# Designs tried in a protein design run: designed miniproteins, single chains. Part 87

Each design is a single chain, and the fold is of that chain. pLDDT is the mean over its residues in the fold that is shown.

## One batch from the design tools (miniprotein)

Design m3010
Fold by ESMFold2-Fast:
Structure m3010 (fold): chain A 76 residues (1-76)
Amino acid sequence: MIDELLEKAIEAASPEVQPELRRLYDEAKKAKTPIEQLKILNRAYQLAREAGDVEAAKLLYEASIELTKKLVEEQR
């Protein structure tokens, strides 16, 4: 599930990056549309990548793929 991947990403991130990833995760959950959630997840991925948190970035990328699959299913 996307939530599981996001929680694992936060845990895998460096301590300096964890608060910002948590903030972006909470923001994504409050977003009104899946497209807006995907934009926020892409920002989180960029943050993790720039910080060198390779494992966190990988998990965030995986969450983005899962959200994209859900978007395709919901479009029908």
Scores: mean pLDDT 78

Design m3011
Fold by ESMFold2-Fast:
Structure m3011 (fold): chain A 70 residues (1-70)
Amino acid sequence: GRPVDEAEVLTALGLIYLSIGKLAEKRGDFDGAIEAYRKAIELFEQSGTPEGRALAEEARKHLEEVEKKK
């Protein structure tokens, strides 16, 4: 499996992109929100942790909600 340090970094980066996506969505930047949520999902999935998987599901929910507004 991936080293623990790498999983922690990937989760932290995913949380940053999740926050960027939420901010972009609030500003009406749906394209920016979609890109940020996709990056967050990739990072959370790459972490390989149960926490990362749960956060990826949260990011996917936000992505689906934004896509319905386009």
Scores: mean pLDDT 82

Design m3012
Fold by ESMFold2-Fast:
Structure m3012 (fold): chain A 60 residues (1-60)
Amino acid sequence: SIEQIEEELKKLAKEYYELVEEYNNAVLNKAEKSKIEELKKKIEEIDKRGQELQDELLSL
């Protein structure tokens, strides 16, 4: 349903902002490159899922 997609989008948005904050802190604190790359990949995965859900909403 539309409501289920909207709830998943809200959850993904929250996770996205939390990961971006963690990524920025990792870069600022010169964390291991592997950790920074892991966070970057997680952000990209959430962004891709968000786009897929937005496309589903637009198709309804």
Scores: mean pLDDT 84

Design m3013
Fold by ESMFold2-Fast:
Structure m3013 (fold): chain A 55 residues (1-55)
Amino acid sequence: SMEVERVREEIDRLVDEHQERTSAALLAGDQAGYQALLDEFVREATELNERLDAL
């Protein structure tokens, strides 16, 4: 369905953005920023997976 496809696109975007931001934080030596990004990613990924399971 188009809604499943849209949620999958949001997950792909979230993964790509997370990889870019965490790579930048790690290169900068920003451990606190890295941890905050990881916590945000887990929360957003959980929400998207729950939406996908509801479809």
Scores: mean pLDDT 85

Design m3014
Fold by ESMFold2-Fast:
Structure m3014 (fold): chain A 86 residues (1-86)
Amino acid sequence: KYDELLRKLIEKLEEVIETEENADESLKYQVEMLKALLNNDKEKAREYAKKLIRHQAKVSGVELTDEQIEKAVDYLLEREEELRKK
């Protein structure tokens, strides 16, 4: 059932991207990450999760090391896997 929520979230995010001419790049990374998760493409999901986290950190003025980004990605993907098991 979590996969159904992900599909609906992707649909809504894609609508926002299509409607907003200046849609933030993080939104596009989030959509690609969620699509990769639905397709069980763990490598692609990780790549877009890293891009998303790096972009959000820069926008927020937070400096993260590559190791901190990798740990954040690991945490995010582990959380998503737990939710998908329900």
Scores: mean pLDDT 76

Design m3015
Fold by ESMFold2-Fast:
Structure m3015 (fold): chain A 77 residues (1-77)
Amino acid sequence: MIPEEKIEALAEDLIRAVEEMLGVELSEKQREEVREIVRELAKVFEAGLEGKVSREEYLEAQREAAQKILDLAESEK
């Protein structure tokens, strides 16, 4: 299982990147939604390591996660 500390670190890095890229400050609610998106992606990644998900399915999940994060940031406008 991917440790919670790693999930939190990845979410924080993504939040910073999105805030810098779009020039927005995400609310605490939106930050929590990004953390949840990262947790869901981490589950798919772990399923891939267990042979339950293909690399192609994981890449698709990454694209979906990225789109959700962008949609979330756009909702600040």
Scores: mean pLDDT 76

Design m3016
Fold by ESMFold2-Fast:
Structure m3016 (fold): chain A 91 residues (1-91)
Amino acid sequence: DPLLDEIVARVLATIEEGLAAGKSLDEIVQAVRDEVLAFLEKHGLTEEEVRRLAIRLAQAVMDHPGLTDEQKAALLRAIAEAAREYLERKR
């Protein structure tokens, strides 16, 4: 799915650039949350599409070799929060 591949690449780039720039975990988490939420709002995704997106992003985060378990947990929470906020706003 080209849209899922796009958001995965964007989120991974945001994480890698943040780590390279020495940004705090909180700054990276906030950037990822904002990026995911903006992407969902821009494309007007359905609940099922949001679920697939969240799964793909979660897999990408879990598979990232440069992240600690703490960083992975925080990023997974940020993705879940962005998805939830978007779905609540869409009602």
Scores: mean pLDDT 87

Design m3017
Fold by ESMFold2-Fast:
Structure m3017 (fold): chain A 100 residues (1-100)
Amino acid sequence: SAAERERLLAEALERVREEHGPEPASEELLAELRALIEEAEAAKLELVKEANGPESLKEEIRAEAEELLALAPSLTAAMAQQLIDTLRKGLATVAARKAA
């Protein structure tokens, strides 16, 4: 569910803040994060399109990207870096699936 996804993300980000401290993310780091969020959204939407998936799934993907973009200005450097690393791994997985 959307609520469960939001809870898991909030818990993960709080853990990163506890471990790595409260230092605010730079504008350069936030710009990289925003670009990766948009790239991940586009990649996921293309997979749904290729699979002739339902519009509801496309709406969920768009909503998730919008939520992450709204959250970005409030992130610490450690939180932003963790999301960047997670998005890069996700994009690599999508690329591997397309190559298979």
Scores: mean pLDDT 78

Design m3018
Fold by ESMFold2-Fast:
Structure m3018 (fold): chain A 81 residues (1-81)
Amino acid sequence: MSEEELEQQLQVLQNQLDEIRQQTDAGADIDELFLQLDEIARQLQTIQQKTTDASLLSRAIDLEVQVGVLNLKLAVQKVVP
């Protein structure tokens, strides 16, 4: 996999995260959103294992942080009665 291919995958994952944020605001099923975030996190880990490029690693880490923040928001929403 080339650096260009990895950059394209990171862009796809960013777009998927943006869609999940919109679905969260629209009141979508929290359990389904958790499954989608877990899949994105898994793909980000795979990308990190396939590259040593600092720029791509930095971008993948930034997206992983965004996944973590969104997971935390959803977890808080799920426990509120």
Scores: mean pLDDT 81

Design m3019
Fold by ESMFold2-Fast:
Structure m3019 (fold): chain A 78 residues (1-78)
Amino acid sequence: MYRVGIRFRVAPGQAEAALARAREIAAELGATVLSEVVMSDHHVAVGVLAESEETARRLGERLREAGATDVEIEVSPA
């Protein structure tokens, strides 16, 4: 298992919608959301627990496809 921190930017005013989409994508990939942080109206962070580093990479890809920019991913063993 891996702890994954993901930080990304979205359009202004879309932070809450971005977190909802991140939750949906994480659930589809089998990752468990541990934390959500709204840093501003256009910048958010999500912490997830994932079975593999591959799941973490796919989560980043799916977020980018959904319109996220400046996607930063940090992975550590859980």
Scores: mean pLDDT 84

Design m3020
Fold by ESMFold2-Fast:
Structure m3020 (fold): chain A 96 residues (1-96)
Amino acid sequence: MGSLEALVEKLEEIAQQDPRFQPLLDELKELREKYEAGELTPEEAIERLNEIQKKLLEIAKTVTDPELQRKIMLTLFHMMGVQAELMLQERQRRRA
């Protein structure tokens, strides 16, 4: 699952710059591992990703560094792409 892996890498960069994002990184890594192991449906993965996104937005409101703000916005954009991909996979699952 290359899209989730890429998202983990982006959040790792953010967490290195601001440790407040470390718990979200840990949650995202668990999501990736469970989804790749087939333990989560795409729908369940979307729900967990939405919770991570909410927490990310809450912390982002307190960020004053423009470079970090830009990285966070790019990461949020990539999260939207991953959510769209998961929605397509859920549609395919319902047909199977």
Scores: mean pLDDT 82

Design m3021
Fold by ESMFold2-Fast:
Parts: structure tokens; sequence; C-alpha cells
Structure m3021 (fold): chain A 66 residues (1-66)
């Protein structure tokens, strides 16, 4: 599952808005590919994504593990 797909699933945002959120967070860590598999991301990056969308990291981890 890509990070954009994970953001969409947890927020209900359209793909375009979910991609912009993912781009903003990933760029803080020097990452530029929003198609990156969410399961491959370090814990700090997952926590930053979850915080940006108003969710717990555990909710994001549960989603990408499914």
Amino acid sequence: MSVVEAVQALTGLPEELARRVAERVLSQFGLHDTSIDAASLPQEVLEAIARAIGRDRSALEELIAA
C-alpha cells in the first residue's frame, strides 16, 4: 500500500489532497516518492504522517498490515 493510499483510507480525502499531505510530510525527511510503500517507512516518518492527519500511528500501522 502506498503512503497516499494509506492517507486516503484514514482521512477520506480525494487522491490529490492526500498526495499533497504525503508530499509535505515526506519532504521533511528528504523523501520525494509518494508511491513509496508505507510499510517500508521508518517509525518516525509514520508518526509524522499520522500526526499530520490527526490519527494515531497505531491506526496507520494497523491499516498497512491489513
Scores: mean pLDDT 81

Design m3022
Fold by ESMFold2-Fast:
Structure m3022 (fold): chain A 100 residues (1-100)
Amino acid sequence: SKVDDAIESLIDELERLAEFMRSLGLDDEAEYLREAAKKLEEIKKDKSLSDKEKLEKTKEIYKEVYERVIEALRSQGLDDEAELVELRMETALKYLDSLI
């Protein structure tokens, strides 16, 4: 479905962001992102959830994980990187809202 495709795209994004965090030495944030990607995969596979419920759960996890990454980047003085991650989060959340 279009919703499952959107969730898959976010899983790929979380995996790429985890690799980026690892390259910066932010290993705890990289692991947190990989765990979030696994949670999104579980949501995608859950046939008991409606598309709306999948999107709502996906948005919650995506927002929580990105807010943690933004905080970690700012704590390291990586303000430009934090701003780019924040803009991507806002764009992705608006896209997910457009699907229902």
Scores: mean pLDDT 88

Design m3023
Fold by ESMFold2-Fast:
Structure m3023 (fold): chain A 80 residues (1-80)
Amino acid sequence: SEEFDKELEAAAHYFAGAVFLVMAKKDVSKGDKENAIEAYEKAIEHFRRAAEIAKDVNPQLARDAEKGAEEAEKFLEKVK
């Protein structure tokens, strides 16, 4: 079903966002500000895409993705 395919696509973007968030935090711990900024920006893009896709098929995943984006944005602001 299209709804299942959308939920799977949203989940894939959500997990990609989570992976980039972890990578960004690791880059911060290494003092690699440039790579950390890029990884946080990619995390935000993936979380926002997950929220957009999930909004009508999995509202809980959409909320979790929005929270992920907000968290990544807060960390990005601290690295700037």
Scores: mean pLDDT 89

Design m3024
Fold by ESMFold2-Fast:
Structure m3024 (fold): chain A 72 residues (1-72)
Amino acid sequence: LDEELLAEIEELLEELKEKAPEAESLIDRFLQAVRDGDAEEAQRLLVLLQLKAPEASELIARIGRLVKEMFA
């Protein structure tokens, strides 16, 4: 794992929890998928996060770019 990318992803996920507390369970599952290196599950959960919290679309897109960089 890239520790710097992971730390940035975790910081953005905390910001996402503040903006969309109803998505906390999905956010926690997404972080676990990223930590497990499960790119397929992480991508699936990212789509669900986008549907659950469309108001945080830009933040979710930023998180998605960092995750793609991590799995590249």
Scores: mean pLDDT 83

Design m3025
Fold by ESMFold2-Fast:
Structure m3025 (fold): chain A 83 residues (1-83)
Amino acid sequence: GAAEQARILEDALLAERAENPDSRPEPSLQARLAELAREMAAAGMRPEAVEALLNLSEAQLQRAQARAEARLRALRLERFGPL
């Protein structure tokens, strides 16, 4: 469900942050990340995942998204079989 999808995304963001703790977002990305973080926090995202999101580069965001999508696909295949 939606809560499971949110947790998978949160875990992906935390994993990318943990892998490169010194990473910083590009200046052009900072305003978009601040707005996205505000929206995700309002939607109930964990504070530690919001903090991770604010400190990811664009490449890390793309990897986190891909990681979350791969995990959701794997879980869906386990429950419903291959499409």
Scores: mean pLDDT 77

Design m3026
Fold by ESMFold2-Fast:
Structure m3026 (fold): chain A 60 residues (1-60)
Amino acid sequence: SLFSDEAYQYVIDKLREAGAIDDSVSAATLDSGTSGARFVRYALREAALNPSRFPEILWP
């Protein structure tokens, strides 16, 4: 399904905890519009296919 508001916030929090999002790369960058939403969807899809590329904390 499409990401809910809660899913976006959850991913942002997990990316921040994992160190994948720096201070200069925040929720505003992730949710800059279509590209932000696409990035979140792409990241989860890529993690499913290539888990070693992503922090374990993001998709445990």
Scores: mean pLDDT 51

Design m3027
Fold by ESMFold2-Fast:
Structure m3027 (fold): chain A 100 residues (1-100)
Amino acid sequence: MEELEKKKKELEKSFIEEGQRMAARTRADIAAGTLDADAVLEESIRLQVRYNIEIKGVSVEELKKKIEDYEKNNTLTPAQKRRVELYKKVLEEIEKERAA
């Protein structure tokens, strides 16, 4: 139990550091006028999905169900539809990576 909590803290620290690097890169890209908003959104979703799986212990199947339920229960804006499509793409890629 104590060893598991230590590993969880180390993983959480790694995710915080990755998030900080993403934020720094995003600020630099905005300043340079080279911001790819869709690429940043996809990377953010990928980090969030990995966090939910590795830190929170949520399954890929549960995350897929949550996204499907969100689409069914809400009238989505174009921006929200794009986010959902990217989320599904990221989940599919993570499943393939975990299967390999």
Scores: mean pLDDT 77

Design m3028
Fold by ESMFold2-Fast:
Structure m3028 (fold): chain A 98 residues (1-98)
Amino acid sequence: EAAKAAYEGGHAAYEGGKKAFEGGETLSKGVGAAISGIGGDGMGYLAYKSGKKEQAANGGYSAYLGGYTAAKNAGTEEGYKAGLEGYKKGKKGYEIGK
């Protein structure tokens, strides 16, 4: 459950970063947010598949930071909302994975 929660949080943060990038007024800022989300999502997914709770939790942590950055750099209301949602899910996944 903890590994799954961390992965789901990471994936949500990645999707938030992606939407912030797609809807953003500032393309360069959106790229950084999306990259941060991708890193957390990938790491959390691999850890979840291998049953490694600690690594999945770490992936979730990276992903919620990516979601936060995506929300902060969103140039549109939709992008901000998506990034904030991703951040919240990523943070929740990380807390469960502790």
Scores: mean pLDDT 50

Design m3029
Fold by ESMFold2-Fast:
Structure m3029 (fold): chain A 81 residues (1-81)
Amino acid sequence: MELSKEEILAIEKRIAHELLLAESNPDKVPQELIDELKRIYEEIKKIAKENPDLNFSKEQKEKVKELDERFKEIQKKIKAL
């Protein structure tokens, strides 16, 4: 199922929040995981910036879904710390 524009914006905000929390705890979260979160956030932010009218293409929606799956794997690793 394709992601809605609201779901894409919610994913971006969730990733931004988790990145902020990880950067605020450098003694607890390995730098490699923070760097990977930054890469994912930069990719989703670029997609959002390219679509200010929120008219995301099917390929962009699929890319956001892949980024959300990568984000969840990193979040799982951080939670396991």
Scores: mean pLDDT 81

Design m3030
Fold by ESMFold2-Fast:
Structure m3030 (fold): chain A 90 residues (1-90)
Amino acid sequence: SALEETRKRIEELAYERGGLEAMIELYSDDASFVAALRRRLEELEAEIERLLASIPDPETRKEVERRAREAYEEGYRRAKEGFLRSLQQS
């Protein structure tokens, strides 16, 4: 359904947003790279807000917002774990 597709897209974007925020923290000394990542975060946030606004039922929107938050936290966690793992194998 259209709602299921919108939900999945929001979760995918939220996951990417979480990963980008982790990368900004990990590469905080690279000002040009951080600036590029922050621009991508703004684009992701705007797209997420547009997609959430397309959900007409406020209760459904609230549930999707909760799932998006969980996807964000997972993306952030996995990006940090991946970085740590790469250091341990280097």
Scores: mean pLDDT 87

Design m3031
Fold by ESMFold2-Fast:
Structure m3031 (fold): chain A 98 residues (1-98)
Amino acid sequence: SPAEEEARRAAEAAREGARAAAEAEDAVSAVGGALAAVGGAVGAYVAGRRYGDPEAGREGAREAARAAEEGAREAKTPLAEEMARAGARGARGMAEGT
């Protein structure tokens, strides 16, 4: 449960970051939102590892990666899109690892 709670909070932060990136009207704001989404994905994974529940961390990281991908697709600048996409791929790799 502690790992699931921490991973869930990180995934929610990633989702909000992705939403902020999608709504951004300038490149700096879009990048900030995308970075928040990526950070949430990493945080979810790390939380699972920290509490010895890698499954919860992996699920949280997977959900956060999805939020980052959504943000990348709706980002208004190519830079924000590529940055979010790279981060989402990294998070997905972590989620798929054992």
Scores: mean pLDDT 68

Design m3032
Fold by ESMFold2-Fast:
Structure m3032 (fold): chain A 94 residues (1-94)
Amino acid sequence: APPTPLDTTALWKAGKWQEVADYLEAEADYLLSQGKKGVAPMLYAWAARAYLQAGDYDKAIESAEKAIELTEKYNANPFYKLVAGYYLRKAKEK
C-alpha cells in the first residue's frame, strides 16, 4: 500500500527532517514497486537530503547510493545522480 500522505513542506519547516526522510524513502520504495523506476531515484535523492539534515548520515548514504544506482540502471534523469552524489559526499564528510 502507498504511504499515508504527509505535508512534507510543513514538517521540513518544523524541523521534522527524519519524518520527511522516512516518508520520502517509503514513497520511493512504493513507486519503485509499482514500476515507476524513472521517478523513484528523485525521491531517494530527496530522502538523502532530509536524512543529512536530520544528522542520520548512514541513512543519507544508503538513500543517496540507491538514487545513483537506480538512475544509472534505469537511465533516469542524470540530474538525480548529480543531486544524490552531492548529498553522498556531504554525508561521508561527517
Scores: mean pLDDT 83

Design m3033
Fold by ESMFold2-Fast:
Structure m3033 (fold): chain A 100 residues (1-100)
Amino acid sequence: SSAALAAQRALADSLVGLFRQEVEELLEQYKAGKISIEELEEALLKSVRGLAAYAAGLDAEVRRALADAVIGLIEETKKRLPELDEEKIEEMKRIAEAAK
């Protein structure tokens, strides 16, 4: 139903918002010296895997929009922190693309 699709879109938007918040918290912890870059990378990878698994249960259009938003946030995070491992970033992007 259109109501169910609207609910899925709202939930996907909320998940993107939570992922954005997690990225900001991880960047703050890294800049404060509380976590290593490897711990930051592993936390991001874990979150991307979780979002991809969740996306599998969504409508195709919602799943694609969620995946694209996650990819955009990954690319923005790499731009903000260039020292992030290129292979880890590409792995996260591949996981998100596969979720479409």
Scores: mean pLDDT 90

Design m3034
Fold by ESMFold2-Fast:
Structure m3034 (fold): chain A 94 residues (1-94)
Amino acid sequence: SEEAKREVVLHAIDLFEKLYGDTEKAKELRQLAESDIEKAVEALLDYLREKGFPRYVIGELRYLFRTMLAGKLSPEEVELAIERIEKLFKEAEK
């Protein structure tokens, strides 16, 4: 369960790094994800806000992560979460 949640968060960090090229912050977020997934999510959302990521998309990501972290995550739910995150990042692309 915790490994599955970490996989989803790490995928979102990879998308952040690809979109903004901020390798230093991406490394920091990956280190946080290994020790404290909830802190990694909050830091990722804060960095997205600082980068000018759309407020409504940040709201959707926050809801997705809250739902994911509160529940048990099956392999199918991992795939669905990753797919949803990828779609949200595409919505944010200029």
Scores: mean pLDDT 85

Design m3035
Fold by ESMFold2-Fast:
Structure m3035 (fold): chain A 65 residues (1-65)
Amino acid sequence: MKEALERLKKLAKELKDEGIIERVEIKDDTVFVTLKPTDAAKETGALIRLMAEAYKLGYSLKVVK
C-alpha cells in the first residue's frame, strides 16, 4: 500500500513535469486531478495511468476543471 502510494506520487510528479497536469490531491479515498489545457490524447493517457494507480489503492479518481 505505501509502495502503491509512492508510485502514484511519482507518476503525478512526472505528469506535472510534462505539463499535462497542474496538481493531484488525495482526500477521503479519492484522487483529485487538475488538468492543464493540453492535447486530448495526452490528457486521456494521463487519466488512464492515474486511474490504474488509484485503482491499486482502492481509490476513486475525479477530474477537476
Scores: mean pLDDT 77

Design m3036
Fold by ESMFold2-Fast:
Structure m3036 (fold): chain A 70 residues (1-70)
Amino acid sequence: EAGKEALRAALDRFAEKSPNPQLARVGRDAAVEAYEQDVEQAISVVRATAKLTGMEEEGDEIVALLKKEA
């Protein structure tokens, strides 16, 4: 649960920086749901969302956080 909350918070900040906050928030919700099922799926969703929003550096930071918790 703590990891899920940290991921949601990190992705919410990511969405605030996004050129399309609504789309980024959809990606956030998908990544959080994936994290509950499979951390590798969550990493894939985060990377895809980061690429779509042009925020690769922020995405890498979130992926590093997920790998430390996995």
Scores: mean pLDDT 76

Design m3037
Fold by ESMFold2-Fast:
Structure m3037 (fold): chain A 80 residues (1-80)
Amino acid sequence: AREAALRRAARGVESLRSLRDQAEKLGMPQAMIDRIAAQEERLRALYEDPTASVAEIEAGLAAAERIMTEAMIELNLLLS
């Protein structure tokens, strides 16, 4: 349902914001911080767009999950 996708999008935005804050504190490359911030804004835009379809919101969530996975891999390498 659209409401379920919107709740996941809201949580996704918060997760990306928390990840960006951690990335900044840990000194991750600016390029990765910028990518996290860009995906946060894209997902927020989808969340706030009343014309966005469930499929578009799901695509935005999938893109957010990919960026989070890439950032976590880079974070693990930084901490190793």
Scores: mean pLDDT 84

Design m3038
Fold by ESMFold2-Fast:
Structure m3038 (fold): chain A 91 residues (1-91)
Amino acid sequence: LTPEQLEAAKRYQEEMERLLKEGLTEGEAFAVFATKNALDQLAEEDKEKAIEWAKKLLELLRKNEANMDESQKKAAKIIEEYIKEKLEELK
């Protein structure tokens, strides 16, 4: 394993444990982690595409909020807050 892969594995484990403690399911915690990581990677590679994808994801989360249970709403809120912070950084 490369140092980068080891660091990625550590971040994954720490984030998953944190999200599970907050009451998310394993699937929801993974979705939060994967979404944050995908947005970060995309922002490094293509800032405009990252902004477009982030805005589309915010719309999708809002449209589906009424169909979410409590843990799904919490996961969606965490993703939404992260996206908003990332969009501010990319200004």
Scores: mean pLDDT 80

Design m3039
Fold by ESMFold2-Fast:
Structure m3039 (fold): chain A 87 residues (1-87)
Amino acid sequence: SNKEKLLELLKKAYDAALEGKFEEAQEYLEKAKELAEKLSPRDRVEVLAETLRYMLDVAKERGDDDAAAALERVLALKPQALERLAA
């Protein structure tokens, strides 16, 4: 439940930022930060990977080839590297 809530908050923050709604995006990120502190490192890595996949799908739908290529490179990182980013 906390993993699913964190993922939804991060997706909402990303969507709000893409629409230029930076105040809404900040509110979602503040809520996401509080929830992330309650999660294990493993769960944080899982949510990070799922958020990056969502961002990749959005980049592809928008035709942002540069963003899509960058996100594919991040997703290709070893699990240990993603764990360090989520910590």
Scores: mean pLDDT 81

Design m3040
Fold by ESMFold2-Fast:
Structure m3040 (fold): chain A 73 residues (1-73)
Amino acid sequence: SSMLEKLREEVEKAKEELKKAIEAGDAEATAQAGRRLSEKIRELMSVASEEEQKKLEEELREQDNLAVRALAK
């Protein structure tokens, strides 16, 4: 429980960092933050139940799409 809560907090922090980097127009920071977010979501998925994993997989796909679009500009 505490580990899941901590990992969820890390994911939320990584999302905020990615959003800030995109808004700042910093391609290097956006790439770094995007990779960090993907890593944190994968870590959370590795300890989550099958039900939670499906939800996290959707979230990871959405964030990957946002990072790709930001880097393509």
Scores: mean pLDDT 75

Design m3041
Fold by ESMFold2-Fast:
Structure m3041 (fold): chain A 83 residues (1-83)
Amino acid sequence: SMEEERRELIEQLERFRERLIADLKAKGVPEEIIEKVEEAFEKAIKRIEEGEDPAEVLAELLEELKKILEEMTGKEFELDPVV
């Protein structure tokens, strides 16, 4: 059961990665940014495979992806309460 759930989560992450990478390529995002996204997913998948808490790993992955996207666009997606 737990092994199956872990495998399903990894498969979902791999599909999410492929979908996101395809979208970024379609939008003409630089290869350097695409490589960073791929590395973030590979790191997250490895951590889950090594037995780390999936919820914690997913939260950190989403934060890393957000930072990569912000670096790419040069803009913030959240309102900053202080300038």
Scores: mean pLDDT 76

Design m3042
Fold by ESMFold2-Fast:
Structure m3042 (fold): chain A 77 residues (1-77)
Amino acid sequence: SAAEAEARLRAAIAALRPGDTGEAVTEVLRYLHERGLLPPSAAVVGDRARIALLQRLLGVPVDGRVDEATIAALRRR
């Protein structure tokens, strides 16, 4: 359900820290896609490219890394 998908996304965002890579980033991106919050064109390999696209959509600085601005913007959506 949408509520369960949102709960999973919120939990993944809550666990996310600046500088995170690998599974933590993959989980957040997977749940964002499941919620329909990433555009279909975001079907790219590699977390850096997806984080950069997400940063553009959130209106935060684009560096392809998880930073405090990106986490704060994810929490505010």
Scores: mean pLDDT 75

Design m3043
Fold by ESMFold2-Fast:
Structure m3043 (fold): chain A 85 residues (1-85)
Amino acid sequence: TEKRLEELERAARQAEKIAREKYPNIVEITYGSLDGPEVTITIKFEGESGEATVILRVRIEDGKVFIEIITADSEYKRERVEVEE
């Protein structure tokens, strides 16, 4: 149980690093609950049209970290990244 929380926290920190590389001018990062198999990270950043929001869904499967990037616009864009530790 504790090992799962430590792995999720590590995965969440990796997701934050990826987001900071991909999205400049981050103004807010909010971490969701760690009580499930996944953690949701909400990132707000300053875009060309003002403040924009992206959502990262982070999960661990068979020791691998999976990050689903969700952009909430008129058309949903989803990007999945596999990170191996």
Scores: mean pLDDT 68

Design m3044
Fold by ESMFold2-Fast:
Structure m3044 (fold): chain A 83 residues (1-83)
Amino acid sequence: MSPQQQSNYDDIQRIIQMHMGDFSRMETDQQRVQQVQQVFQQFMDYISTQSSDTQRRTLENMRNMSPQQVYDYGIVRINGIRQ
């Protein structure tokens, strides 16, 4: 990745880690927590393949999202990757 792509990736990862922390505190089902963690990992793998402009737009979109909206966004992206 370019330095700009790495910077955008790190910022997106930080937002996802914060949402994962909040989700883990609210969710008592550890199996569901693991499923959400896998979804976010696959989403980060997707982001690593995207252009700097796409990563920046993703970051701007995610700044205004609730934890649930971030999760739903990640699922939509992953379903596109898996064909």
Scores: mean pLDDT 70

